# Designs tried in a protein design run: designed miniproteins, single chains, continued (3). Part 90

Each design is a single chain, and the fold is of that chain. pLDDT is the mean over its residues in the fold that is shown.

## One batch from the design tools (miniprotein)

Design m11323
Fold by ESMFold2-Fast:
Structure m11323 (fold): chain A 86 residues (1-86)
Amino acid sequence: MKVVLTLSGLSPTQIIAEALRAIGYELEGADVEIKIEGDTLTITIGNVTEEQKKELLEYAKKLEAEGASVTIEVNGDETTINIAKP
């Protein structure tokens, strides 16, 4: 499976924290690509397990509960999660 996570409205400290989280998935055996553009971080995660996908979706819901705008799109084995922080 593939997950594309886009986080926007980030401070520099938040970019670092989210990038370190993405590296955690790479250490667990996923293929991770990170792109930073201004206040936006795009994380492409390949070879995602069902448990990792569930964790990513739960994290998105947590951020939504904290005031972020979240959209999730599923197309086959690819999941796109867009998160805009307040």
Scores: mean pLDDT 82

Design m11324
Fold by ESMFold2-Fast:
Structure m11324 (fold): chain A 79 residues (1-79)
Amino acid sequence: HMEEIDREAKEVLLWMKGHIADKAGDYEEAIKYYEEFIKEFPDSPLVPAAYRNLADAYEKLGKTEEAEKWRQKADEIAA
């Protein structure tokens, strides 16, 4: 099924883009890709990791209030 293949490819690609940007120190790009990931794939098993990575990226940009919000969401899912 073409749509299923495209969906799986998008999930992997979007996750990898966020992860690569985060490891490269491109925190604004990492935030963009992780937010798109969560919006597009809210039921993915990677969503808790995306929330944690979003919180960390916001913290590194000095956006402490946003970081705390995403950190709380990550903790609630991981609990």
Scores: mean pLDDT 79

Design m11325
Fold by ESMFold2-Fast:
Structure m11325 (fold): chain A 65 residues (1-65)
Amino acid sequence: VTKEAAFKIQVVAAGVAKGGSVSFSEEDGKLVVTLKHDDDDALDALAAEIEAIAKQFGLDVVIRR
């Protein structure tokens, strides 16, 4: 299992747990995580959680809303 695959699994789990949606894409060799949630505070919290997970895995990711 790659770091990217493990990261994606954790990010999807976090998104689903908070009632949001997560999608992945790639731009210029970087992983892009796109988030959607009905609540802006929950969206901010989810984005911060994903940043923390990315830091744990040593990944440089782009987060979009």
Scores: mean pLDDT 79

Design m11326
Fold by ESMFold2-Fast:
Structure m11326 (fold): chain A 95 residues (1-95)
Amino acid sequence: SREEILAVLDRMIALVEEMLAAETDPARQARLRRARELLLEAKRLVEEGRFGEAAVKLLEALRLVEAAATPASAAQLREIHALHDEALRLLHEEM
């Protein structure tokens, strides 16, 4: 459902914000901020019923999170991967 997708995206945003709060490197902070922007855009697209476009933004966000990941953020990255897989499955069910 749309509500389930939005809940998964909200949890991913919260994890990206946790990573951003702990990050001190400006380049990784920039990637995490961009990932957060893409996840917020994915939420808007889901609310509009534009599930295919939301999936594209979600994939772009994951690539930035992976590029910003460090050993300190390994737990957040693992949870984000699981949530990403769930979000894509739910998005495909709506298409």
Scores: mean pLDDT 90

Design m11327
Fold by ESMFold2-Fast:
Structure m11327 (fold): chain A 67 residues (1-67)
Amino acid sequence: AAPTNEQLNQARELVKQAFPQVNVKDEWLIPFLQSRKLDVEKAAKDLIAFIKKETQGSADAQDIFEP
């Protein structure tokens, strides 16, 4: 099933708590939510771990979410 707007917003807020400057689009949240059976907390945790790996802990996490 597709994630709801509420689940997408909750996951986005959890990511923003870890990376306040990161603007995460729904298209990035959807795969993580689906992989975790729409478990918002687990999906956000996976996405946060992904951002950390891709940016190597850099403050400029925005570069991985290019259009």
Scores: mean pLDDT 72

Design m11328
Fold by ESMFold2-Fast:
Structure m11328 (fold): chain A 65 residues (1-65)
Amino acid sequence: MKKPKRKLTPLEERVLQLLAEGKSLEDIARELGITPEQVEKILKDAMEKLGLKSREELVEYAKKR
């Protein structure tokens, strides 16, 4: 297991919680009042901050905290 560089922003954490619940990008975008493209950018930014390589690892992070 790798240690993350830093914690996520509240927005990134919200996106991850919704993703961990099985929400689609469209559902997450609607809940947050942003576009699906913005959700994808947030996911990539969160992955880079945490040193994760895939969306599945990001979901696991959200489930485990």
Scores: mean pLDDT 76

Design m11329
Fold by ESMFold2-Fast:
Structure m11329 (fold): chain A 64 residues (1-64)
Amino acid sequence: NADGEKAREAAEKAAKEGDGAGAATGSWQAHLMGDKENAKAGAEAARKGGADRAAIETAEQSAA
């Protein structure tokens, strides 16, 4: 869905800017929309963007 894709794009952008928390938030938004694939991509972006451990764990749990 376009909304899930936007959440993923926002997460990837946040990760590139070093905002891992923003990337984790994008993953959670995609999960709430039922978009498991985009939630998973957002969780990976949070991990690569250097999110703290708690944020990464939350994003990964929402993508599972």
Scores: mean pLDDT 71

Design m11330
Fold by ESMFold2-Fast:
Structure m11330 (fold): chain A 74 residues (1-74)
Amino acid sequence: MDEEIERLAREIVEAAKAGDWERVRELVREAVERFPSEEERKRLAETIEKIAKEQGLKAEDLARVGEIFREAVE
């Protein structure tokens, strides 16, 4: 796994847990620009979900992260 993907995913989850949705949007945009391939974006999304589950992020907050991520790739 790319260490950079894991670090960005962790920062996104931590920002979401803090309720800092502006920071989540900034980090997601940075990640999408840095990882333009479909395979890298899939790995990032999977890593975010894994860390979110490990850190006990609420399902509704994880869904919001997923929505922001989807909007950023469109």
Scores: mean pLDDT 80

Design m11331
Fold by ESMFold2-Fast:
Structure m11331 (fold): chain A 56 residues (1-56)
Amino acid sequence: SAEVEKLLAEEEARYERERESAVKSLSETLGWSDELAEKFVNMIHQETLRALEEAK
């Protein structure tokens, strides 16, 4: 649906804008390694995309 396509585009834009900030925040606040923080942020992004695609 057009709504799902819009949400997918918004999630991609959010990820590009906020990825570095989210990784830094997790690393600084929780003491996580950059690798662990990046893996976590990417995992959430991939799960969001999958959930949105299943809503079609």
Scores: mean pLDDT 82

Design m11332
Fold by ESMFold2-Fast:
Structure m11332 (fold): chain A 108 residues (1-108)
Amino acid sequence: MLEYLEKNLKDDAEALRRIGAYYYDKKDYDKAIEYYEKALAIEPTAETYNGLGKTYYKKGDYDKAKEYYEKALALDPKNGEAWKNLGDVYEKLGDYKKAAEYYEKAKK
């Protein structure tokens, strides 16, 4: 019974994450955040944290974007996209040295 519920919850979380990504592509960032947060409430994943980071970056909230990319990397340290996106955040914050370091991590 528990494995069945866990599978259904993960499928629901993934569906909500995809709805968040859909709204992100439509540039409806408030709805993207709403659906990504619903997905996180069910199952926190690196992909959902990266999606939230990208959405906050598009809204110009670079501090929240940084926080969510760091959470994505805590779950998946090999996520090159999240390393690159964190580099983009540090460029916006004016920390070009950290941006360069994170871009190099994205290549490995």
Scores: mean pLDDT 84

Design m11333
Fold by ESMFold2-Fast:
Structure m11333 (fold): chain A 58 residues (1-58)
Amino acid sequence: SLEELAAEVRRLAEETGDARLRASVERALKIAASEPDPAGARALLLTVRHELERAIAE
């Protein structure tokens, strides 16, 4: 679900320890929550999750 994906994205942002990145993620989550197209909202959150996973791996 989008709620589960949003929770995962928040958890990954917390794992980075980067306060600015956490702020950017919260803005992306607000944009996704306001998106009338649920497929578009999901695509945005999946993109954010991918970037966070990449940042953590580096």
Scores: mean pLDDT 81

Design m11334
Fold by ESMFold2-Fast:
Structure m11334 (fold): chain A 61 residues (1-61)
Amino acid sequence: KALELEIEASVYLIKGAVYLTVGDKEGAKKAYLEAADLYASLGTPEGQRQAELLRKLAEEL
């Protein structure tokens, strides 16, 4: 289950990067927030740290 969540989070990270490449800041923000929620749902310190970093990144967009 955790591995599946990490893979899904990685897909959203890639989507966010693609959205930024085409100039869609709104799409990138949504993708990064979705990835952050997935990392937070892991219930691990590492997942929480990644979620915080992604939320900060989304805030800057």
Scores: mean pLDDT 79

Design m11335
Fold by ESMFold2-Fast:
Structure m11335 (fold): chain A 63 residues (1-63)
Amino acid sequence: GEAEVRELLERAREAVEAGDFATAGRLLHEVEELMKELDEETRRRFMEEVRRLQDYGVRLATE
C-alpha cells in the first residue's frame, strides 16, 4: 500500500545518497509496481518523488 511505497522510496533515496545505484534501481522498480495499485492522485505524487530521485541520482553519477 501507500506506506510500503513511502518506505521503499526512503530506502531508494538512502541507496542513491550512498552511491548504490543498483539497489536504488531495484527499489524504484518495486515502487513503480506497487504504484499501479494506488489511486491516480497518490500515484502522481509518488511519481514526482521517483522522478526527482532519478534526476538526483544522475547528477551524483555525473559528478
Scores: mean pLDDT 78

Design m11336
Fold by ESMFold2-Fast:
Structure m11336 (fold): chain A 80 residues (1-80)
Amino acid sequence: KLLEEALEILLEKVEKEYPEAKEALELIRKAIEAAKKGDIEKANELLREAVNTLIEQGLMSSEEALDMVDEALVKALEKL
């Protein structure tokens, strides 16, 4: 539930801030589906791929990506 909620918050943020990042958005959506199925390993792998895609496209630095993921996790914890 926590990872699923955090990924949904992350999806909304990326869609709003970086709508051109279609590949990363697709990877986040796949991560959400994996998390819903309880496949935490696959969800984490897909999240890592999404973050790497955003960095490789020059849309954010590694520090910004870590902050974004951490913020989504904190917001998910606050909603639960």
Scores: mean pLDDT 81

Design m11337
Fold by ESMFold2-Fast:
Structure m11337 (fold): chain A 63 residues (1-63)
Amino acid sequence: MEARREERARLNRLIGRLLRAIGDGDLEEIRRAAEELGLSERALESAIEAAEPLREINERAAA
């Protein structure tokens, strides 16, 4: 029971990090967070695809 609680807390922290990385368009951070979450290759590809539009927006904002 306690191990499940700690695992949920860990997953919630990693999910928060992943969502922040997606918002920032940080592909390296997305990859690391996805690896720590144990996501499949397909799930990682989906996360990167979701981040691409945000990265484009960030690049336009910086220009």
Scores: mean pLDDT 71

Design m11338
Fold by ESMFold2-Fast:
Structure m11338 (fold): chain A 111 residues (1-111)
Amino acid sequence: SVLDELKKQGFEGDIAIGKKLGLSEETIVKIIQAYKQAFEGKEAEVFSNPEIFKKLMTITFEILKEEEVPPEEAFAFFKQSYKIVFEANFDEETKQKYLQALEEAYKAAFG
């Protein structure tokens, strides 16, 4: 399947997150293909700059809006998941910048 090919390309984590959100395989593929188009060869930069992270999350939320996924549930899930990741990897100031970027991406797509 297309998902099996994307797992081989390193997107196993993104697929697992999409499945936990109850997203269809088609929606998961759309999100990953949009990431590949926007960030091919630049994946490491997403967590080096909050503005790049904001672009990635804006793409995600715009696709979720198109697919009519409940916006509040999707936002709460991503905020909780990324807060854990950011607490493990960033200082408090950097964590707040990334959480703000996530909120701004959500408002740009759904506000």
Scores: mean pLDDT 78

Design m11339
Fold by ESMFold2-Fast:
Structure m11339 (fold): chain A 79 residues (1-79)
Amino acid sequence: ARAAVAAAVAELRAGGAPEEAVEAFEKAGEAALAGDTEKAREYAEKAARILAEHEGLSEEEAKQAAERAYAALLKLAEA
């Protein structure tokens, strides 16, 4: 769980993701590990939106990416 989240954060940073997205994802992971699913969703959605904007995706694609990111984060926190 903690190690998997930390590895994912490190991989995003190494891959050149915007620092704001990395910070949001890290906070989402911390919230998920603490059992705060509401904060985990908020931060995961923020990270996904920043990443989608960086990639030039539409608002609709960004929204879909945010939902997928939250689901992936919960699974990662359970690992």
Scores: mean pLDDT 74

Design m11340
Fold by ESMFold2-Fast:
Structure m11340 (fold): chain A 85 residues (1-85)
Amino acid sequence: MLARYKELAERAQAAYEAGDWEALRELTTEMVRLEAEYFGLEKKEEVAELVRRALEALAAGDEERALALDEEAVKLGKEALEKVL
């Protein structure tokens, strides 16, 4: 898991630097999915969906919506993680 997560993180960073928002969306969604699976988090599909929508909003130039969706995803993921920890 960790080695694959590191590979995805490096690819996500490269996609971000290249301005490849589609690749960034796919890579970050996969990373969130792996984190949720690793910790057995409830709401993993909901968190992944919020991250995907945030990246789509960012790609569309709607930074305010992207930030709001990202904050919701972080909150939901944190709540699910705290339940496991």
Scores: mean pLDDT 69

Design m11341
Fold by ESMFold2-Fast:
Structure m11341 (fold): chain A 56 residues (1-56)
Amino acid sequence: GLLDQARGALKGAEAARGDPAAARAALHESQELMTRSEGEARELAEKAVEIAREGL
């Protein structure tokens, strides 16, 4: 479901720290997921976006 995808995106963003190419991919995935998500899933996707941006 969207919650599991959002949790995956958050983990992916954290794992991408120190790799700008992976961080850019994680940012794109998290932004797309954010447009499709509501409630808790959207909050997790927004956190993934923030973390991915830190990796850039």
Scores: mean pLDDT 82

Design m11342
Fold by ESMFold2-Fast:
Structure m11342 (fold): chain A 55 residues (1-55)
Amino acid sequence: KMEKIREIAREEVLKNPSDPNLAKIVKEKIKEELGVELSEEEVIKLINEVREEEA
């Protein structure tokens, strides 16, 4: 579900906003917790959206 995907991304962005591996961390968390596999590009886009909302 997109809502839970965004929640996971937001939590990881707030926890480690400058981590160069953030996209990999978010991708793995979404896969493990929700069973959804997103492409790296989709995860990067999601992280950027969350950063814009929280900036």
Scores: mean pLDDT 76

Design m11343
Fold by ESMFold2-Fast:
Structure m11343 (fold): chain A 55 residues (1-55)
Amino acid sequence: HHMSLEEAIREIGEAMRNGDVEKLKEIVEKLKDSKDPLAQGLRESAERWLKEIEK
C-alpha cells in the first residue's frame, strides 16, 4: 500500500498521540522504501519516538 507524505505525517501524529506502537512500526516499514528525504526524516523521527517509549 502506497502512502503519500501528507498521509504519513497525519498517521504518525495520530499514532504518537494514541501511543499506538504497532501502527508506528507499520508506518516506518512503509516509509523505509521511499527515496524522499522528507519521508526518511519522518521515519527517523518515528523510530526515535519508538526507542524512547520502549526505553
Scores: mean pLDDT 76

Design m11344
Fold by ESMFold2-Fast:
Structure m11344 (fold): chain A 110 residues (1-110)
Amino acid sequence: APPESEALPVSELDDMSEEERLEAIYTNFLVMVETAARRYNMSEEALAILKETAERIYERLKEDIFDLEGIEKIIEEGLAKLPAEYQAIARAVFDALLQMIKHAQAVLKK
């Protein structure tokens, strides 16, 4: 299959440094956020909240990649700021990001 995604394959993330892996996760999240915003005609204010939440998650991961509880708290705070109409979409996007973070944590524990 042709590489249609700007996101890196999970197998390539296993060979990266922690910093490179975190940057790849953040880049993939921004692509997901922008795609969702276009797809569902999200307001600029809602998109700004999603990007701010992503940046807060990225900064927390740089300090402690294993602080899943802190990351989940940042996500819930970000979702609480969103209009109700976008919360389901945003939760799906952040759930995908959490799966990427959990994968990175599992690789680092090997």
Scores: mean pLDDT 75

Design m11345
Fold by ESMFold2-Fast:
Structure m11345 (fold): chain A 75 residues (1-75)
Amino acid sequence: SRAERRKQIADIIIESIQRIHEILAQNLSDEEKQKKIAELAKDTEAQVLKIDPSLRVVIDVNVDTGQVTVSLEKL
């Protein structure tokens, strides 16, 4: 159902945000943090596309402030 797919997508996004915050909390260089976040964002996008091919996930992270912004766009 539509509601079931939305819940699966929401759960994936919540897990990704938690993992991003874990990466940001690690004693790593900004370069390594950006690399790990980019890999995680790519994986998150792929997971969402498998559930709903009409949705694109955009994850923007500011490594200096720790601000995470996630948007869902219809293709």
Scores: mean pLDDT 85

Design m11346
Fold by ESMFold2-Fast:
Structure m11346 (fold): chain A 65 residues (1-65)
Amino acid sequence: SDAEIAALRARAEELRRRAAELREEAAKLPADDPRRKELEFEAEVLEGVAALLEGVVALLEKKAE
């Protein structure tokens, strides 16, 4: 359904924005601050989930044709 595909796209975009925010926060910390690695790891996880959702959206759009 169009609503489900739209919801998945919106979720992927939200995760991408949150990941970018976490990377900006990490960049403000000293290189040796353990919080920097934690924020960078969280950003990587969110980016991975967003990529997976984007892939699912692409498959669902193709299946609807």
Scores: mean pLDDT 87

Design m11347
Fold by ESMFold2-Fast:
Structure m11347 (fold): chain A 58 residues (1-58)
Amino acid sequence: PEEEAKARARARAEAAGLTPAAVRVLAVGETPDTITVVLEVTMADGRRETVMVELPRP
């Protein structure tokens, strides 16, 4: 789930015209239906953003 969340966070940044340099996981929460991953995305210019990604639980 964490690797999928990182990939989605990178794709979201790239779709917005940004260049992600690093992605790290800050927190993971689970429910019966979903996994919520909170990530920090560091851009090539040094800017940091906090992103939340929800994934379906298998």
Scores: mean pLDDT 77

Design m11348
Fold by ESMFold2-Fast:
Structure m11348 (fold): chain A 84 residues (1-84)
Amino acid sequence: SAQEYAEALRRAAERLREEIAKAVAAIKDEEAKKKVAELGEKAVELLLEAAEAAAKGDMEKAEELARKADELALEAARIVHEAQ
């Protein structure tokens, strides 16, 4: 259901927030640390916006926002990999 998808997106946002916090704590390079935090925070925000859209039945908007969140999360993951 739309409500189940919204709940899944909220849980994904919570998990991503935890993963970003751990990654940021482990990064030694200050520029990489800042960029990962910024990209991660924006990705979490987009997932929460996607959850709200899904809860309202706007599945097209929810999917678009979730896709944008995924793109930002992947960019953050690339920076984490390069900072190792």
Scores: mean pLDDT 89

Design m11349
Fold by ESMFold2-Fast:
Structure m11349 (fold): chain A 101 residues (1-101)
Amino acid sequence: SLLEKGRKALEEGNYDEAIKYFEEALKQDPNNAEAHLLLARAYLKQGKYDEAIEHLRKAIEISGEATPEQLRVLAEAYRQKGRENLSKAIEKAADIIEKKK
């Protein structure tokens, strides 16, 4: 799948290629929360924190409820912006939600 190709590119450090695959997935399904989450991860790796946060907000909106994975990526974005206490609070929220699944 496009998402799998994008994840492989992301793991290999090919962030521009990963973004291209995730953007193509979003052309096919604009409401794919996973594609928005993965695109946010790629932007984080490029230091594009505001773009990452925007795609995370879209992923959460599509999901209706924040998932643990979405919250962990959001926490990382806030940590990179120097919001350490907020980042830790978000990570703890993700852990609590995950343990209830």
Scores: mean pLDDT 85

Design m11350
Fold by ESMFold2-Fast:
Structure m11350 (fold): chain A 65 residues (1-65)
Amino acid sequence: SMDLAVAHVAIATLATVYGVKVGVEERGDTVVITIPRSDAKAHELAREAERLARRLGVRLEVREV
C-alpha cells in the first residue's frame, strides 16, 4: 500500500539522518526493522520509527540481531 511505502521510505531516511545502519523491509502489511542489539542509536531510531508508524497507521515490527 502507499502508506506502507511511505513508512518504509521515511524510516530509511531517518536511519540515514541518525547515521545508523538498520535493515528496513516490507513483509505483507508490516514494515520490519532489523537493528543491532548493542547499538543505542539504532534503538532510539526504532522508537522514532514506532511513533511514525503509529501516526501513519502502519504495522511495525522491530527485530534485534
Scores: mean pLDDT 82

Design m11351
Fold by ESMFold2-Fast:
Structure m11351 (fold): chain A 77 residues (1-77)
Amino acid sequence: MLREELEKLKEEIEKAKKEIEEALKQKDEEKFKEILERINEKLIRLGEKLKEAGDEALLEEAFKAAGEFIEYLKTLF
């Protein structure tokens, strides 16, 4: 169910924030890039699935989650 995939992605984003904090403390730029790429790929894939399903409300929620993650990243720089 696409709702379950979105909720799982939100949980993965929260986990990724903790991994990013650890990578930045270690000055591990490669790890930081890997985390960003992983989350970006998952966001793109879910967005494509939501567009195909025509679930506009879930697509808006996914867009909001992506925006919040981007805003979080801006606070790091």
Scores: mean pLDDT 81

Design m11352
Fold by ESMFold2-Fast:
Structure m11352 (fold): chain A 106 residues (1-106)
Amino acid sequence: SIDEAVEFFREAARRAYEELKKAFETHPDDWDGLRALRDELVAKIREEAEKIFSPEVADTLVAALNALMDRLIEAYRTKSKEEVDKEFERALDEAIAMLRERLEQL
């Protein structure tokens, strides 16, 4: 269902953000490392989504997650840690609204 896909996305996004946040706090100038971690997290979440959802739904979830993670990495370049936390909550709500709209077309 759309609600199940959205809840999966919310939980995956929060887990991915927690890992990015820890990595940034440990190695704040390692931008290549953050991108590599993003690729690893997205790949892992893709594998989980593909076990539960159709390929089209899984692809939609992964595309949304990748866009969200890219936005957060860019936010870390220009914002304080507190501002990135606020940006995450805003970006997550926006991503979920857009995701619901896209899933309704499938």
Scores: mean pLDDT 87

Design m11353
Fold by ESMFold2-Fast:
Structure m11353 (fold): chain A 92 residues (1-92)
Amino acid sequence: SMSRAATVAIGAELLEYLASLADDPEKAAALALELSGVAASPEEIVRAAEEARKLAEEVASEEARELAREVRELIEAGVPPEEAFARAREAL
């Protein structure tokens, strides 16, 4: 239901915010779950994760980079977006 551009922008902002909250994993996890609930399709989430991953390499903390990578890997393995974000956060 959301445009791909909007999903990518939200993903990038989430990773930037996660980088600033390295010491607050509970708040970071809540935001990741909110983002997953907003995306309408797996394709939009995968695209957002790919673009957010590129941004994370330049601006985000190591924790944000690990979150982005894990989400992408889980989605590529066939895990639903909501579960992928939840599992990635638990792994950190």
Scores: mean pLDDT 54

Design m11354
Fold by ESMFold2-Fast:
Structure m11354 (fold): chain A 62 residues (1-62)
Amino acid sequence: SKEAEDGKRALEAAKAATTKAEALAALHESQRILDTSTDPEGRKYAQEAVEAAKAALAAAGG
């Protein structure tokens, strides 16, 4: 589904984030998908993306 694809892309963006700005952008997009998605698979990837983005943000200095 599109929501699952959007979730997967958000997760990949979060995993690829190396700067604070990239991590924050990934966190915002992942949270948006999580808040609006009704697809269980899309929500699963979005939840993982939120966690990955938070980890990237912490690694980049908060």
Scores: mean pLDDT 82

Design m11355
Fold by ESMFold2-Fast:
Structure m11355 (fold): chain A 73 residues (1-73)
Amino acid sequence: SEEEFRALLIEYYKKIGLSPAIAEIIADNTLDMIKRSLEKGDYSFVDALKKYFEKRGEKELLAALDALVEKLG
C-alpha cells in the first residue's frame, strides 16, 4: 500500500543517516514525485528508483514500489 511504501522509505532514509524529520520530508517528496509522474504516464522516475533500490539490495522497498506502481498505474 501507499502507507507501507512510505513507512519503508522513511526507515531506509533513517538507515542511510538522515534524521527522522528529514527522512519523513524526503519520503513524502519522493512519494509525491512518483504519483505526479505516473499521473502523466511518465515511468522514467519510477524505473530509475527501481534500479537504485535493486543495486542496493533493498528487496522489500523494491517489492513495495512494484505494488504501488501496479495500484496507481
Scores: mean pLDDT 86

Design m11356
Fold by ESMFold2-Fast:
Structure m11356 (fold): chain A 89 residues (1-89)
Amino acid sequence: MIAEALERLAEETPNPEAAEHLRKAAEYVREAEEAEKKGDYEAAIEYLDKAIEALQKAEELAEGQTALDVSALLTGVAAKKAALESKLK
């Protein structure tokens, strides 16, 4: 689950600013999943866009393995957004 992976990464990262952006991204992903369950794909996409912005900020602050893990999770969030956009059409 993407939100759980983001929360675990936030706990493991030594940079507190990166950790805060990762926690914020996890919150947005959870809100997107709740919107998706309600059939509100437009709201879900908006939350995923906010999660992507938070992940990009975390990636700028992260180094080494943490930056690679953030990039992988960012790819996962972007893929989820693309799938929801496909359902909206």
Scores: mean pLDDT 83

Design m11357
Fold by ESMFold2-Fast:
Structure m11357 (fold): chain A 68 residues (1-68)
Amino acid sequence: GAMRKRLLQAIAEILRAIGDILDAELELRRAREAGDEEAAARAEERIREAEERLRRAREEIERLEKEM
């Protein structure tokens, strides 16, 4: 059903967003260790964007759970 497909898509997006956060956090750590302020700022922006995607995907799951 459409509900199951949407739930699986939201779960997949959560996993992708978590992966992006972990990658960006590693990039941030490396940038800070190197003293690269521009790379650190870019990594922090990527973390914020991925956290927002994670938040939206979690809200979608919560919405779907209320409809089940």
Scores: mean pLDDT 86

Design m11358
Fold by ESMFold2-Fast:
Structure m11358 (fold): chain A 80 residues (1-80)
Amino acid sequence: NPKEIIDEIAERFGVPKEKVAKVLEAYADLIERGEPLSLFPKYVSSKEINVPYSLAKEILAFVKEKGVTVEELREAAKTV
């Protein structure tokens, strides 16, 4: 459930839902452009997310473990 993904991540990592949504949008953008995770810091910086990159990486690892699709990431971000 896309809406529950934002709430779960926000609670688990202690990050405001709005910032979680921006991290997920940045990751979805990176995947849709076919770019490697090594470029993720550029997306985080360009969107002025103001989340430590180390924490953003942990959020991405969690999302990957759950098998979340790009479409589910986009829909989750829209719920905030």
Scores: mean pLDDT 74

Design m11359
Fold by ESMFold2-Fast:
Structure m11359 (fold): chain A 87 residues (1-87)
Amino acid sequence: SLAEEYLRKAIEFLEKALKLSTDPEAQEHLKRAIEAVKRALETGDPEAVLEALRHVQEALEVSTDPETQKYLREAIEALAKALELLG
């Protein structure tokens, strides 16, 4: 589905952010966000997308690198689009 395409895009952006991240707190939030997106792919549950969004926002708050911030914002956009499609 189109929602699954956006969720897969979100995982790609989050994995790129995780590779660039040097902050342990950001890394933990990113790992939790990726797990939540994977649950959303398995279940279609909008609550899993909301959980992922919270963790991405927490990672963005502690991230100072512009490239990492770019990938986190791309992930937020993809997750927001998936959430709209899931209802």
Scores: mean pLDDT 90

